# Designs tried in a protein design run: designed miniproteins, single chains. Part 95

Each design is a single chain, and the fold is of that chain. pLDDT is the mean over its residues in the fold that is shown.

## One batch from the design tools (miniprotein)

Design m3293
Fold by ESMFold2-Fast:
Structure m3293 (fold): chain A 57 residues (1-57)
Amino acid sequence: MVPSETVVAVLDAAHREGGGTGSPLAVISGGEVVTDYERIMELIERRARELGLPVPP
């Protein structure tokens, strides 16, 4: 499971990359609506790895 600090960092980065839009998850998912918790965490973990943020092995 991704640490909460890493989740916040990923969402903050996505929000900034999206020009300050109110939907950081849409930036990470490519504009698709994601409501499944496991899918959301998968997207955050994948993005965190791309950004070089700490993610459990």
Scores: mean pLDDT 68

Design m3294
Fold by ESMFold2-Fast:
Structure m3294 (fold): chain A 79 residues (1-79)
Amino acid sequence: MHMPLEEAIRRAEELLRESEELLKRIEDKLSKDKLQEFKARLAYIRQLIAEGRAGDHQAALLALRLAEELLEELKKLEA
């Protein structure tokens, strides 16, 4: 079953918030290049969430997927 637009946006926003909080916690431990990479990925996810809120269901689903992938990577770096 396809995830509803509102649920995809809500979940993506929750994961993005967790990723932003985690990145801030570990940023001083990251290389400049890695920090810039993660900040660029967060900015792209924020853009996709904004597009989802404007009615782009595909953007919302992509934001959710990318947010899940980013959060998993950040959690591995925190450990």
Scores: mean pLDDT 85

Design m3295
Fold by ESMFold2-Fast:
Order: C-alpha cells, then structure tokens, then sequence
Structure m3295 (fold): chain A 65 residues (1-65)
C-alpha cells in the first residue's frame, strides 16, 4: 500500500471520529513522517493509537538533528 493511500484512509478515519481539521493536519503530518521512518501504520488502529504514533514520531523528530 502506498503512503498516499494510508494517509487518505487515516484522514477518513479521523473525519469519521470528528477530529478537528487543524488536529487532523498535525496528525497526518506526523503519520507521514512515521511511515518515512519505517513505522508500520495499520488502518485497523484506533484514533487513540494513531494519535500515540503521531506524538511519538513528533518527539523523535524533535530529538533528531
């Protein structure tokens, strides 16, 4: 599955759960970075799990460089 496909489906899931647009963009950015780092993002994950991966990726990014 392509990165673009994963991001589209994650966005749909966030939209279905009523996540605000600004927060969706932040989550999608960090999920995109997680995929680039080799993290496996499952469409099976809950919004809470997706948020956890996004936050963890953001923290790792802040430590790198």
Amino acid sequence: MTKEEILRRVRKKLDEEGVPMGEQLDILTNISLAIDRGEEVSLDMTVEEIRRIAEETRRRLDREL
Scores: mean pLDDT 76

Design m3296
Fold by ESMFold2-Fast:
Structure m3296 (fold): chain A 85 residues (1-85)
Amino acid sequence: SQDEVLEETKKKMEDVYKELSEKGRERARQGDYQSADELLYQADLKISDLRRLTSGTKNVSEEVGKELDKLRKKLVDELDRLRDE
């Protein structure tokens, strides 16, 4: 179902967010904020790929986009916080 596609996409994005966030924390602890930015860029690419996978599904694209934007913002906020700390 469309709801299953949304939930599966969200789970995959949350897994990516967690992995990139943990790597970002480690790089930030080492003072490597440039690598943290690169990890964020990779996350943006994966988000774009996931949006394309849902582009052919009617009535799901907007909801998927909203959830992906929310997860992207969470990742950005966390990496920015690590950079400032």
Scores: mean pLDDT 66

Design m3297
Fold by ESMFold2-Fast:
Structure m3297 (fold): chain A 92 residues (1-92)
Amino acid sequence: MERIERMLEKLDEIKRLLDAGKYDEALQVAIELFNEARADPTVPDEVLDLIERFLGLLVEIRLSTDPAEQQRLRAEAKRVIDELKEKLKELG
């Protein structure tokens, strides 16, 4: 229960960092989340796959030089965060 609550808090922090344009900090928190999820055998592979997809989106945002592309990728990343939050809530 407490581990899932911490993961949900990290997702909320990442979402705020994305809104602030702090992509490097968001990526760091996302890596911490991925490592925590991988260490928990009760976390299903589906959740790990979503976190990996999210990490890929953050890397694409950092590599993009187009503000419109960054905005689109940020919106997609937020949708993945919302899907992750719902799946984690189902585990708690």
Scores: mean pLDDT 81

Design m3298
Fold by ESMFold2-Fast:
Structure m3298 (fold): chain A 62 residues (1-62)
Amino acid sequence: SPAAEAVMKVINEALELIDKGSSRSEILKKVKELLDSNPVITPEQRENIIKMVEDLIDEHER
């Protein structure tokens, strides 16, 4: 689905930025830009994806 493809694109971009050692603020800024540029993403999905990305950053920092 277009929504699933959009979500996968955001998660893959976040993972690439984490692997490159980008700051939390840079990762979240990019994630928010990608989510906001895609009209298929609901506000609930947006919040869930942001939380998921924050959890991924936290796990990588351990």
Scores: mean pLDDT 82

Design m3299
Fold by ESMFold2-Fast:
Structure m3299 (fold): chain A 79 residues (1-79)
Amino acid sequence: PLKRASFEEIVKGNDFKYTAADAENIGRIALKEVEEYKPSEEEVKRTIEYLKYLKSFADEEAQKVIDETIEKIKELYEK
């Protein structure tokens, strides 16, 4: 699984924007976490806040993928 700190460090250290494919992988992991583990409302909120933070390192297409992922997480959490 993708680790938050590890991914953030790689992006910042290499001074590059991650791609839509990277964002899709991040989104898949986040959605799986919400579906399988049914985290608390606070944990879901923190996951969404982290995804919003990651948008600052994303190219335009990756930002769109992150936004779509956030919407899917919100829908899944509401059942």
Scores: mean pLDDT 69

Design m3300
Fold by ESMFold2-Fast:
Structure m3300 (fold): chain A 100 residues (1-100)
Amino acid sequence: MLEELEERVKKAFDIVNKYKSKLPKEKYDEIVTRVKLIGDAVLKMAPLLTEEQRRRVLEILDRFITEVKKALENKDYEKALEILDRAGEELQRIHDEVLA
């Protein structure tokens, strides 16, 4: 489980880093900050997840990685930030379920 989640987090960083030279510094910093917050939250909750919750987290990460990559390819940085904020919200709901 942890290795799969770590691999998705690393993939998200690799995608954003690929666009570092193509993004305005301010937008790059905002995107990287959100990816770091998401990655930290995912890895912190990973040991607490059921198999079903783990599957949902992986599905969320795979979907948002795909959507962020598409937004960055289209130079739609505001959409990339929106997608990351939505990912954070969906992951927070799972975290709230874990702590309930």
Scores: mean pLDDT 82

Design m3301
Fold by ESMFold2-Fast:
Parts: C-alpha cells; sequence; structure tokens
Structure m3301 (fold): chain A 60 residues (1-60)
C-alpha cells in the first residue's frame, strides 16, 4: 500500500536526522579523543545503512 511506504519514508528521514543529531552530540562529548570519534562516525554510518535496509524490508 502506498500509504505505508510514505509513512516508512517519513520515519526513515526522521531516524536519519536523529542519528546525525546524536552523532554530533557524541562527537562533541569526545572532542579530545579522535579514536572514539572515528568509532562514533562508523557506528552512525552503519546505523543509517541498517535503517535504510529495514525500511526497505518493511515496505516489501
Amino acid sequence: ADAKKAAVEKQLKETIKKIDEFKARLLKENASDPKKQAIIKEASEAAKKTAEIRARRLTA
């Protein structure tokens, strides 16, 4: 159904926004540790990829 796809797309955009906002906060909290910053960036990228895959599965 088209309505379900639109709802999932909206949720995905909101989830990505939250991930980016959370990432920015964690990077500020760990400004003195570039190693932790690298891990935070990697985890955020993985989370976005997972959210996209899940959204695609939910609309199948």
Scores: mean pLDDT 81

Design m3302
Fold by ESMFold2-Fast:
Structure m3302 (fold): chain A 100 residues (1-100)
Amino acid sequence: SAQRRELLALEAELGVLEMEYSVLKKEVETVDPANQAAVDAILARVQALIARLQALLAQQQALLARITDPALAAEAQAAIARTQALIAEAQALEDKIKAM
């Protein structure tokens, strides 16, 4: 269905954001806290990732509201849960870098 294709496209976007989070997490773990320019640059990228995840979440929720198929709705709800979990992890990463 068109809704399944839309869900798959949003899941592919989430996969890209999961990869970007993995890179940022490693950079936060390895950055020199005395290098303020590097810390600020990573913080800006973490904040941009959170904004992109929040936009993706809104798109996933809008799709779920239009789904009438219970199996597809369950798949969309699982994707929403993954996005929400990643937002929480990215927000914790933002807090960690701000504490540097």
Scores: mean pLDDT 93

Design m3303
Fold by ESMFold2-Fast:
Structure m3303 (fold): chain A 93 residues (1-93)
Amino acid sequence: AAALIERTIALLDQIEDYILDPSKYSQEELDQLTQELRALFRQLVAGDLLSPEQQLLAGQTLTQIDRFRNGEPVDKDALLATIRQLKALLQEA
């Protein structure tokens, strides 16, 4: 459980870096990070490691990340706040 949570937080940190500076990452790296994060969230849900609040926030975060990486208009400050809130909640688990 702890190792999956730590890996999820590390991926969220990398995605936060991407949002702050998209030039640091290739499109392939972004796609891989997003796919890995999605797989980790599915594993955390399947293992009953996420509260309903954490599950909802994780889903919202993934949706906003997908929109951002597809070049859709996204409130970056709101997305960063959501990522940081999700990391804080995961650290409490």
Scores: mean pLDDT 80

Design m3304
Fold by ESMFold2-Fast:
Structure m3304 (fold): chain A 66 residues (1-66)
Amino acid sequence: SDAEKSGRAGEEAGRAGEAAAAGAGAWQFLVSDNTKEAREGALKAIEAAARGDAEAAAQYARHSGL
């Protein structure tokens, strides 16, 4: 619907900022001394953030550490 489309545009702008912040956090976590599993999760979070998928980025971050 148009309401969903309008909300999606606002969410996309918010997700870009949120995804960038999640990617920065995951990057800091990644360059810290972490386990292989935590680093893989951080990389997936960064990749999701890079494609603008803030929800997937947050999920990867929560499951593997941010």
Scores: mean pLDDT 61

Design m3305
Fold by ESMFold2-Fast:
Structure m3305 (fold): chain A 87 residues (1-87)
Amino acid sequence: MTREEVADAVVAALREHTGGKETYTFDEVKEVLRSLGVPEEVINEVVRAIRLKDKNKDGTVTLEEVREAILSLPDEVQEEIARVLAK
């Protein structure tokens, strides 16, 4: 999978999880990644990247901020998510 395909797949899973809302808590993002089979170490890397984008002070992020965070992940982390999603 390309970096863009990984980001798009995670965003699609978030939309399905909460009925298509535009904002998510960090815990909701973690739950969706766990449901996709992403390892806890990789989930922690994703959440760290998302926290760097959070400007709202309410612990929520938009789908766009999640997508940007996924695109910013190191290649090794991207590879692990892609491997899980390819199943």
Scores: mean pLDDT 76

Design m3306
Fold by ESMFold2-Fast:
Structure m3306 (fold): chain A 76 residues (1-76)
Amino acid sequence: AAALEARLEALLARAHEAVANREPLETVRAILRQAGAVLQALVDELGADDPRVRAAEARATAAFREVQERLAALLA
């Protein structure tokens, strides 16, 4: 569990960095897909009702919204 949580945090940080550095949209999307897969693995290991899973999902959702807002601003 701890290794998956650390990997999720690293991927979410990398997604923000990729957007800030104006990396290709395909790169950002690939990172977000990897983050989603890690979150699913955490759900599979701990169960959807585990507080760590709920915290990770909330963090991923917040990070995804911020990345989407930044991408929308870049496309405008």
Scores: mean pLDDT 79

Design m3307
Fold by ESMFold2-Fast:
Structure m3307 (fold): chain A 109 residues (1-109)
Amino acid sequence: SIESQIELVEQIILALENNIKKLKENPNDKEVIEAVIDGLKVQRKILEELAREAESLGYEKVAKLLREAIEQIEKAIKALEEGDVEKAIEYLEKARELLEETLEELKSL
């Protein structure tokens, strides 16, 4: 349902905000970085499932925004794996903005 998609997107926005905070507070902590990478992989999988559902329902704009957010999360994961925490934060902030736009689109349906 649209209500369930809204709730999941809101939860992922909060998770991304928490990940950004952890990275800003612990930019050199390898254990924190690894935990954030693991969390982002779970969040990416949930967003991929939401994108497929949006596509199946004909919510083309929602699906596009979710796919763009997934791309930013994938870039953030790669940046973290390469040790570029600052660049990862930039990608995660962009993913959060895309998910906030996704939330506005879902609420308009």
Scores: mean pLDDT 91

Design m3308
Fold by ESMFold2-Fast:
Structure m3308 (fold): chain A 100 residues (1-100)
Amino acid sequence: SMEDKALEVIDEFYKKLKELVEEAYKNNISLQEFADKVREIIDEFLQKLRELGVPVEKLEAIRNVLLETSEKIFEAYRNNDLEGALKAIDEGYKKIKEIL
């Protein structure tokens, strides 16, 4: 079903975002480079959901969750708070699954 494919895309997105965050903290990349990479992963994720036919209203709700999640991740990164960044990702992941 579309929902099963969307859940697979969400799970892949969650794993990629966690891996990026862990790698960014380990390598001390700049906030700008980190933000650019996070936005790229988010854009790819939203595009995949659009291609699966997820309704526009759900895509907008997911985009809003991702905007809030990104802000929390960037603030955590700026404060060298890996646990806070990972918590923000986990909370965003749960909210996105509830929207579908």
Scores: mean pLDDT 89

Design m3309
Fold by ESMFold2-Fast:
Structure m3309 (fold): chain A 66 residues (1-66)
Amino acid sequence: YPEVLKVEEELQADVDAGLITPEEAVRIYLKARIEASTIPDPEKAVETYVKLMREERDRLRARAAA
């Protein structure tokens, strides 16, 4: 799924830029994977994974800017 690869690359870029710590990145990844794993529809699971990755990333980036 190209969207999954894209959000994972964006999260890695934020870590490389120092906007998010490696620990925060692992937490975002695990949270998104756990939530997506509860969804039996693979397309909806991917959608939920991408959404959660983006929401948590945006939240941490906003806090880093404060």
Scores: mean pLDDT 79

Design m3310
Fold by ESMFold2-Fast:
Structure m3310 (fold): chain A 80 residues (1-80)
Amino acid sequence: MEELRKKLEEAIKKMKEAAEKGDFDTVSKYAVEILKLADELGLSPEELARVIATVLSYIGDAIDKELEERRKKLEEERKK
């Protein structure tokens, strides 16, 4: 179980780094891995809720950045 907890902590750290870069694909990959590790660890409902909240926060950050970049591309296309 110790090794799984370490993997969870590392995955959360990497997800945070990816979210800061707006790399949605990497954020999504680590979100899935984090949830899988949380399930394998058998986290309490309270611990699971905290992990989910953290994951959703980083996903939100990455989505906001991706949507802003997509919006800029659409505006550039209209500047024909």
Scores: mean pLDDT 77

Design m3311
Fold by ESMFold2-Fast:
Structure m3311 (fold): chain A 88 residues (1-88)
Amino acid sequence: SREETREYIRELFEEAGLPLPNEEELELLVDIVEGDRELAERIVELIRKDPSFLSELVARAKEGQIAELRLELGVELGLERIKEALGL
């Protein structure tokens, strides 16, 4: 559910030692991940490496690019999994 996804994202931010997103940012992250826990984990990891990435995601989501963001991040995650499976 949306609430379970919201709680999971908050938990990931806390585990990563990141400041919690505000309610607007959190709602947009929930819309981007659509219950995909692996995608949520990937997004939080990217924000941990580059904190400006959260602002970029929020800006693009507000411009109506949620579907494009989800696709781009999902493709990147899939490629990383293939790389891991190949031992690269």
Scores: mean pLDDT 81

Design m3312
Fold by ESMFold2-Fast:
Structure m3312 (fold): chain A 80 residues (1-80)
Amino acid sequence: AMVTVTGEGLLVADDGTVYHLRITVEAADRAQARASLAAGGRAAQRALQAGASPEEARAAARRAVEAAGGTVLELEVRPA
């Protein structure tokens, strides 16, 4: 059976705009799900700090989760 984890946090863009991140990840086990969720959050934060749009930050987070072995079930990056 697959494991699902959800994480939420605040991300800060290069211009100081604050975004709310909500991400739900499914993976083979809890450790993998947590690791892939953390990778997604870091990728979104890096993208926003590099001047990317919220849409580009979502795409970066999804790629990072998948690269870490997770599957994105829910992903939101919205103004806080």
Scores: mean pLDDT 88

Design m3313
Fold by ESMFold2-Fast:
Structure m3313 (fold): chain A 86 residues (1-86)
Amino acid sequence: GPLTRLGVLVREGDYEEAARLLVELTGISLAQARELIDTAEKMVKEGASVEEVSKKLADMLVERGGISRNRAEAIAWYLALGAALK
């Protein structure tokens, strides 16, 4: 499904396609989508757990996109997992 595809795109380093899909799923701007992906990659590189990355990204999606907590947590989990599996 789209969430699994989002995680695969991040894992493969296809950040522009991942950002476009994130915009489609959430309605946030392309700049905000890129910031979420950059945040995930940076946190993983600095040794953050998937759970820590997922929490940060979910908070960003709720605060900036007005996305419901449940949807934000699902999207954030696949983004975090994709970044960690790279």
Scores: mean pLDDT 86

Design m3314
Fold by ESMFold2-Fast:
Structure m3314 (fold): chain A 102 residues (1-102)
Amino acid sequence: LLEELERKTREAIALAREAAAADPKNKAKLDAIIKDVERAAELAKESPEGAALGGGLLMDSAITLAGLANQASPEVKKLLEKAAEYALEAALLAGKLYDELS
């Protein structure tokens, strides 16, 4: 679970960085989301409570990425929708990690 969570968070970060490069006006918002996703992955490694908190951050990140996708050009929309999908998958993995460690 943890390795898969780390993989999904890395994929979300990579796509968010690509989206930020393609749409500089949203760079500050995307940089903030990237920091939240990185923090969520670190929290999930620390404790079951950290996995719960990290899952919340990942869910919020997925929602925000999906919201940005609705306002984006078709190319950026595709990147943001895929980033949101990976963040959501990572949030679900964090929930499973919490259940297994609790």
Scores: mean pLDDT 85

Design m3315
Fold by ESMFold2-Fast:
Structure m3315 (fold): chain A 88 residues (1-88)
Amino acid sequence: SHMERLADELRSLAEQYEKLANEYNKKIEDYQREIDRVMEEADKLPAVEAAKRIADYTSKIGEYRKKKQEYEKLANELRELSDRLRAA
């Protein structure tokens, strides 16, 4: 039926947004590892340069956490709507 097709399309979109959230999570983990590396290898960099890199990575993590949360919320809302259509 039309409602079944709509439910399937909403679920597909939810999966796409979940995938995007997972991609941002991987980027967060990558930058977290870069911060850890800079801190562990602090003797290899001037303090000013190390501080700037940590600040930049921290800023990017903040942005990516926000995007991850937005996509997770959207995926969850679309999944809920899909389930409601199938229950009707």
Scores: mean pLDDT 89

Design m3316
Fold by ESMFold2-Fast:
Structure m3316 (fold): chain A 71 residues (1-71)
Amino acid sequence: MLPKAQEENELAKKAIDYLRAGDEEGARKVIDEAYEKGLTNALIAVAISAHRLGYEEIAKYAREKAQELLK
């Protein structure tokens, strides 16, 4: 198992769990950690889940961070 894939899954789950609890600030901190670590797939997963949960600003934030890493 690649360490990056494991970190991506763990941080994505953590951010999504914060959003399900209504903790947008907690989710943003996890998104920032994923961005600093270059975990693009975690950011994409969070963006999709945030959109499905109705957190449009969080979804946009995660998507923009993922796009910065894809350049």
Scores: mean pLDDT 84

Design m3317
Fold by ESMFold2-Fast:
Structure m3317 (fold): chain A 86 residues (1-86)
Amino acid sequence: GLSEAELQELREGARRVVEMVRESGSTSVLDPLPPFVRDGIFEGAAAGEEEGRKRAPESEEAKEEGAFEGGVEGGTRAAAAKLAAS
């Protein structure tokens, strides 16, 4: 497959894109469609690095209202978010 150097460069690119999207406002998630995903390199190189798959890091999740499912309002985590919403 790809050389280790290229994979490492792609990994750095991926995390940079993630940061850029995050700083930009996480609104352009629809726009940035990096080749890492389309080539499958992302999965091959990030087999243990689920940072790109993480989507919502725990820190942000704790701050957010925890409306991931949108239907479950009885869970431990959802209960805390519900209190904030009330």
Scores: mean pLDDT 50

Design m3318
Fold by ESMFold2-Fast:
Structure m3318 (fold): chain A 70 residues (1-70)
Amino acid sequence: VEEFIAQADPEVAEGLRKIAEGGRLARRDSGTASPEAAQKMAEGLKLVNEWREKHHPDLSWGEFLAAARA
């Protein structure tokens, strides 16, 4: 999964890094949802979804996530 992501376009790699950073920030802040963590996750999800629509418009968001998770 991460290897596939690293080989993808910079846009999707950037989005996925932002999601990962948001998750780390949420854990660091003692389980309290931080505005910074939420913002980074939202930005990352937007970038990944825009890349999917651009390169795989035939895949739904759910199908794309299932493929990336497998």
Scores: mean pLDDT 66

Design m3319
Fold by ESMFold2-Fast:
Structure m3319 (fold): chain A 79 residues (1-79)
Amino acid sequence: MLSKAANDFYQELKNDPEAKGLKDDTILNVARLLTEGYITGSSGSPQFLNPQSLFGKTVTELQQMSKEDVIAVIKQVQA
């Protein structure tokens, strides 16, 4: 089950106009990674969402990013 924090963040991300057209599973996995520190194992693979491989940053560093910066990260990964 999603925690309230993960679900609230996921809803904020997916309802942002900048997130239009992004895959729901990717948004969910990023929201969970940043709020709960783990990935659920859906179609968004751990390697695809590995912050060190993608950005040279830890999960803790990504958790300090704004919502807008997180959406930009998801766009880069899906582009």
Scores: mean pLDDT 61

Design m3320
Fold by ESMFold2-Fast:
Structure m3320 (fold): chain A 55 residues (1-55)
Amino acid sequence: GAHEKALERAKAAAEAAIAAGDRTTLRVVLHDLQRHFADTPEAQALIARLRAELA
């Protein structure tokens, strides 16, 4: 559904930003995931990964 596709787009954006070293985009993706997907296990794993990348 739309929620699943939004998470897939967020994952794609995160992977592209990690590859590019784009910390600004990583912060935006992290904030969006925390705001809209906090209770989703797949999103929680991605949030942890993005926090590690930004540390």
Scores: mean pLDDT 81

Design m3321
Fold by ESMFold2-Fast:
Structure m3321 (fold): chain A 92 residues (1-92)
Amino acid sequence: AEAAAAKVKFIEENPEEAKEALRSGLESAGITFSDEELDKLLELLKKAYEALAKGDREAAAEYLVEAAELALKAAGESLDREELRRAVREYL
């Protein structure tokens, strides 16, 4: 919970730095996002961390599934939404 709250604060106080860190991480993995896709991914991650900070694991899982779907589409991959949801719930 504390780590999630710290991530929300970082994104809110340093949105451009958070966006560039996310871009660099994705590019290192061979994934290229447009600025609009990065903004959307960052918004989803922020909402997921906000939900985790509040103890709402179900809402957090749904935001993380959307973030994972966006990342997979950019990588030219696709997974079943139900399989992604299961993987995210196992991670949380």
Scores: mean pLDDT 76

Design m3322
Fold by ESMFold2-Fast:
Structure m3322 (fold): chain A 79 residues (1-79)
Amino acid sequence: SIYIQYLEEYIDRLRRLRRELARLDPALAAEVDRAIEQIEEDIEILKTEDDVLFQIGRVLRAIGLVLDFELRLRRLLEE
């Protein structure tokens, strides 16, 4: 489904972000690893879930995680 494709793209973005964060803040990089695991679990659930609102909710949660980690990386790079 398109929602699974979005979640896979967000995992790829988090993996790229994790590589940058590993150099600057290893503890934050570990938080990204946990977020990736949560999204991978959501992908498995979405393979059998037909509720569109539930699917959208999981995508929105993943977007929030990506934006949070991107903002935290940006703060580290601004100094």
Scores: mean pLDDT 85

Design m3323
Fold by ESMFold2-Fast:
Structure m3323 (fold): chain A 91 residues (1-91)
Amino acid sequence: LEEKIEVIREIGLGMLEGGASSETAQAIATAIIDALKKGEDIKEAAKEALVKAGVSEKKAEEYAEKLTKAIENLDFEEARKVGIEIGKEIA
C-alpha cells in the first residue's frame, strides 16, 4: 500500500514538472490515493480525475490505463514519465 502511494506521488511530481498547477496535480493524486485506500477501481478514479482536470475522455482512458499499470507494477520511472505527459497536456 505505502509503495503504491509513493508511485502515485511520483505521478503528481511528474505532473508538476510537465506544467500542471499544484492544485490540479494534488487533486488528481488525491483521487487516485483515495480509490486505492478504499479498494475502488483505480483506473476509473484516475480517468474521472483526468477528465475533470480537462483531459479528453480518450486521452484520460489511455493515461489512466498506463498509470494503473505503473502503480500495480511499482514502476516509479513510468509513473514519473506519464505524469510529465499529463502535466504537459493540462498546462
Scores: mean pLDDT 85

Design m3324
Fold by ESMFold2-Fast:
Structure m3324 (fold): chain A 76 residues (1-76)
Amino acid sequence: EEVEKLRKEAEEHEKKADELNSQAVTFYKKAIEYAKKDPEKAAQYKAMADNLSTQAGEEYDKAFRLRAEAEELEAK
C-alpha cells in the first residue's frame, strides 16, 4: 500500500519534470533562434528555459527520493 503510493507520487513528479523539461527545450530553441536578431529577447527566452530546467531538476529529485523510499520499504 505505502510502497505503491510512493511510486505513484514519484511517477507524478517525473511527469511534471518531463513537461517542464520539454518546455525548457522549446525556450532554448527560441533563444537560439533570436540570438542574432533580438539578443534581449533571446536572453529572456534563455532565462525562462534555465528557470524551467531548474524546476524540472527539482521535480526529478523529488521523484528519485520517493522511488528510493519505496525500494527501501520493499527490500525489507
Scores: mean pLDDT 86

Design m3325
Fold by ESMFold2-Fast:
Structure m3325 (fold): chain A 95 residues (1-95)
Amino acid sequence: SDVDISRAASYVGRGRYQDALDIIDSLIDRGVPETDRILLIRARAYYGLGRYRDAVRTAERAPGSPGSLRVAGRAYRRLGRDDDARRYFRRADDL
Protein backbone atom coordinates (compact mmCIF):
# COMPACT_ATOMS: atom_id res chain seq x y z
CA SER A 1 0.00 0.00 0.00
CA ASP A 2 1.06 3.67 -0.36
CA VAL A 3 1.16 3.87 3.46
CA ASP A 4 3.60 0.93 3.68
CA ILE A 5 5.79 2.34 0.87
CA SER A 6 5.89 5.74 2.65
CA ARG A 7 6.76 4.00 5.94
CA ALA A 8 9.62 2.10 4.24
CA ALA A 9 10.96 5.38 2.76
CA SER A 10 10.74 6.97 6.24
CA TYR A 11 12.67 4.05 7.76
CA VAL A 12 15.46 4.51 5.15
CA GLY A 13 15.61 8.25 6.01
CA ARG A 14 15.94 7.32 9.73
CA GLY A 15 18.72 4.74 9.15
CA ARG A 16 16.34 1.84 9.92
CA TYR A 17 17.42 -0.09 6.83
CA GLN A 18 16.40 -3.62 7.87
CA ASP A 19 12.91 -2.41 8.89
CA ALA A 20 12.57 -0.79 5.44
CA LEU A 21 13.63 -4.05 3.70
CA ASP A 22 11.16 -6.08 5.81
CA ILE A 23 8.30 -3.86 4.59
CA ILE A 24 9.46 -3.92 0.94
CA ASP A 25 9.97 -7.72 0.96
CA SER A 26 6.47 -8.17 2.46
CA LEU A 27 4.96 -5.98 -0.30
CA ILE A 28 6.77 -7.92 -3.06
CA ASP A 29 5.78 -11.30 -1.52
CA ARG A 30 2.13 -10.09 -1.62
CA GLY A 31 2.41 -9.31 -5.35
CA VAL A 32 2.86 -5.52 -5.25
CA PRO A 33 4.63 -4.46 -8.49
CA GLU A 34 8.35 -3.59 -8.17
CA THR A 35 7.96 0.04 -9.26
CA ASP A 36 10.92 2.44 -9.59
CA ARG A 37 9.94 3.87 -6.15
CA ILE A 38 9.99 0.44 -4.47
CA LEU A 39 13.30 -0.46 -6.17
CA LEU A 40 14.85 2.88 -5.12
CA ILE A 41 13.83 2.34 -1.46
CA ARG A 42 15.18 -1.23 -1.57
CA ALA A 43 18.47 -0.15 -3.21
CA ARG A 44 18.96 2.65 -0.63
CA ALA A 45 18.29 0.20 2.22
CA TYR A 46 20.83 -2.31 0.83
CA TYR A 47 23.38 0.51 0.44
CA GLY A 48 22.77 1.64 4.06
CA LEU A 49 23.39 -1.93 5.26
CA GLY A 50 26.72 -2.11 3.34
CA ARG A 51 25.18 -4.66 0.94
CA TYR A 52 26.65 -2.88 -2.08
CA ARG A 53 26.29 -5.71 -4.65
CA ASP A 54 22.59 -6.09 -3.72
CA ALA A 55 22.19 -2.29 -3.97
CA VAL A 56 23.66 -2.31 -7.51
CA ARG A 57 21.51 -5.26 -8.68
CA THR A 58 18.34 -3.64 -7.33
CA ALA A 59 19.13 -0.16 -8.71
CA GLU A 60 19.96 -1.55 -12.18
CA ARG A 61 16.36 -2.81 -12.41
CA ALA A 62 15.19 0.87 -12.44
CA PRO A 63 17.46 2.37 -15.17
CA GLY A 64 15.02 5.27 -15.78
CA SER A 65 15.32 6.47 -12.15
CA PRO A 66 18.07 9.07 -11.52
CA GLY A 67 17.96 8.22 -7.79
CA SER A 68 18.49 4.51 -8.46
CA LEU A 69 21.39 5.18 -10.87
CA ARG A 70 23.03 7.38 -8.20
CA VAL A 71 22.67 4.56 -5.64
CA ALA A 72 24.38 2.20 -8.12
CA GLY A 73 27.15 4.80 -8.65
CA ARG A 74 27.73 5.18 -4.90
CA ALA A 75 27.72 1.39 -4.42
CA TYR A 76 30.21 0.83 -7.28
CA ARG A 77 32.49 3.45 -5.65
CA ARG A 78 32.30 1.49 -2.37
CA LEU A 79 33.24 -1.67 -4.30
CA GLY A 80 36.32 0.14 -5.77
CA ARG A 81 34.83 0.12 -9.28
CA ASP A 82 35.42 3.80 -10.04
CA ASP A 83 34.86 3.59 -13.83
CA ASP A 84 31.46 1.92 -13.28
CA ALA A 85 30.60 4.55 -10.65
CA ARG A 86 31.44 7.42 -13.06
CA ARG A 87 29.29 5.88 -15.84
CA TYR A 88 26.27 5.54 -13.53
CA PHE A 89 26.58 9.11 -12.19
CA ARG A 90 26.79 10.40 -15.79
CA ARG A 91 23.71 8.37 -16.77
CA ALA A 92 21.76 9.79 -13.79
CA ASP A 93 22.77 13.39 -14.63
CA ASP A 94 21.79 12.88 -18.31
CA LEU A 95 18.21 11.89 -17.32
Scores: mean pLDDT 91

Design m3326
Fold by ESMFold2-Fast:
Structure m3326 (fold): chain A 100 residues (1-100)
Amino acid sequence: SMEERREKLIDAIFKYLDKNGDGKITKEELRDFLERLTGGEPISDAVLDAILKELDKDGDGYITKEELREWLEARFGDNVDALETFAETILGKEEVEKVR
């Protein structure tokens, strides 16, 4: 189903970001990830804090899978194909294919 595909994509993105497997994404894990996406360009604290404010809705200083889901659903809604394209940019096509 589309709902199952969406959940698998969100799970794959979260597991990719959660490098230590503790179920929480730290500010530094998010920074390292974003700097990698930009080809190694430094991410300003203002940009990182703006992204964290969008993701960390409960203000605990960590991004949970539920907060990531809410943010992705706000950005992509019912467009699972756009979410898949975003996931391919993050994970690579091979990892996205594994969750189809």
Scores: mean pLDDT 75

Design m3327
Fold by ESMFold2-Fast:
Structure m3327 (fold): chain A 92 residues (1-92)
Amino acid sequence: IDHSLYDVKLNELRSLIKNKSDPKKVAVTVGELIALVKGACPTKVKSSDFMALRIELLNEDPELLGKVNVELAKVGDDVLTYLDEGVKNVCS
C-alpha cells in the first residue's frame, strides 16, 4: 500500500465525518479506501485501523454510519465488518 495515499484517504474520510455534510460522499470515500486495501492485500492494513474508523463513525454520527452502510450495500461493497474480522484472522 502507498501509505501516503492511504493516510490522505483516511484523513479525507475523517474530515467528511466531522463536517457531517454528505453521506453519499462518505460512502464513496469508504469504497475508495476499501479498494486500496483490497488491491494491496489485507496484510498491509491492521484491523485496528478500520475498527477505530468505525468507532469514529459511531461516536460522531450513528445515523451517518447507518446511511453509509446502506450506500455501500447498493454497490455490493459492505466490507468494513468483513475487513475487521478478516484482517484480524490473516494479519498478525
Scores: mean pLDDT 57

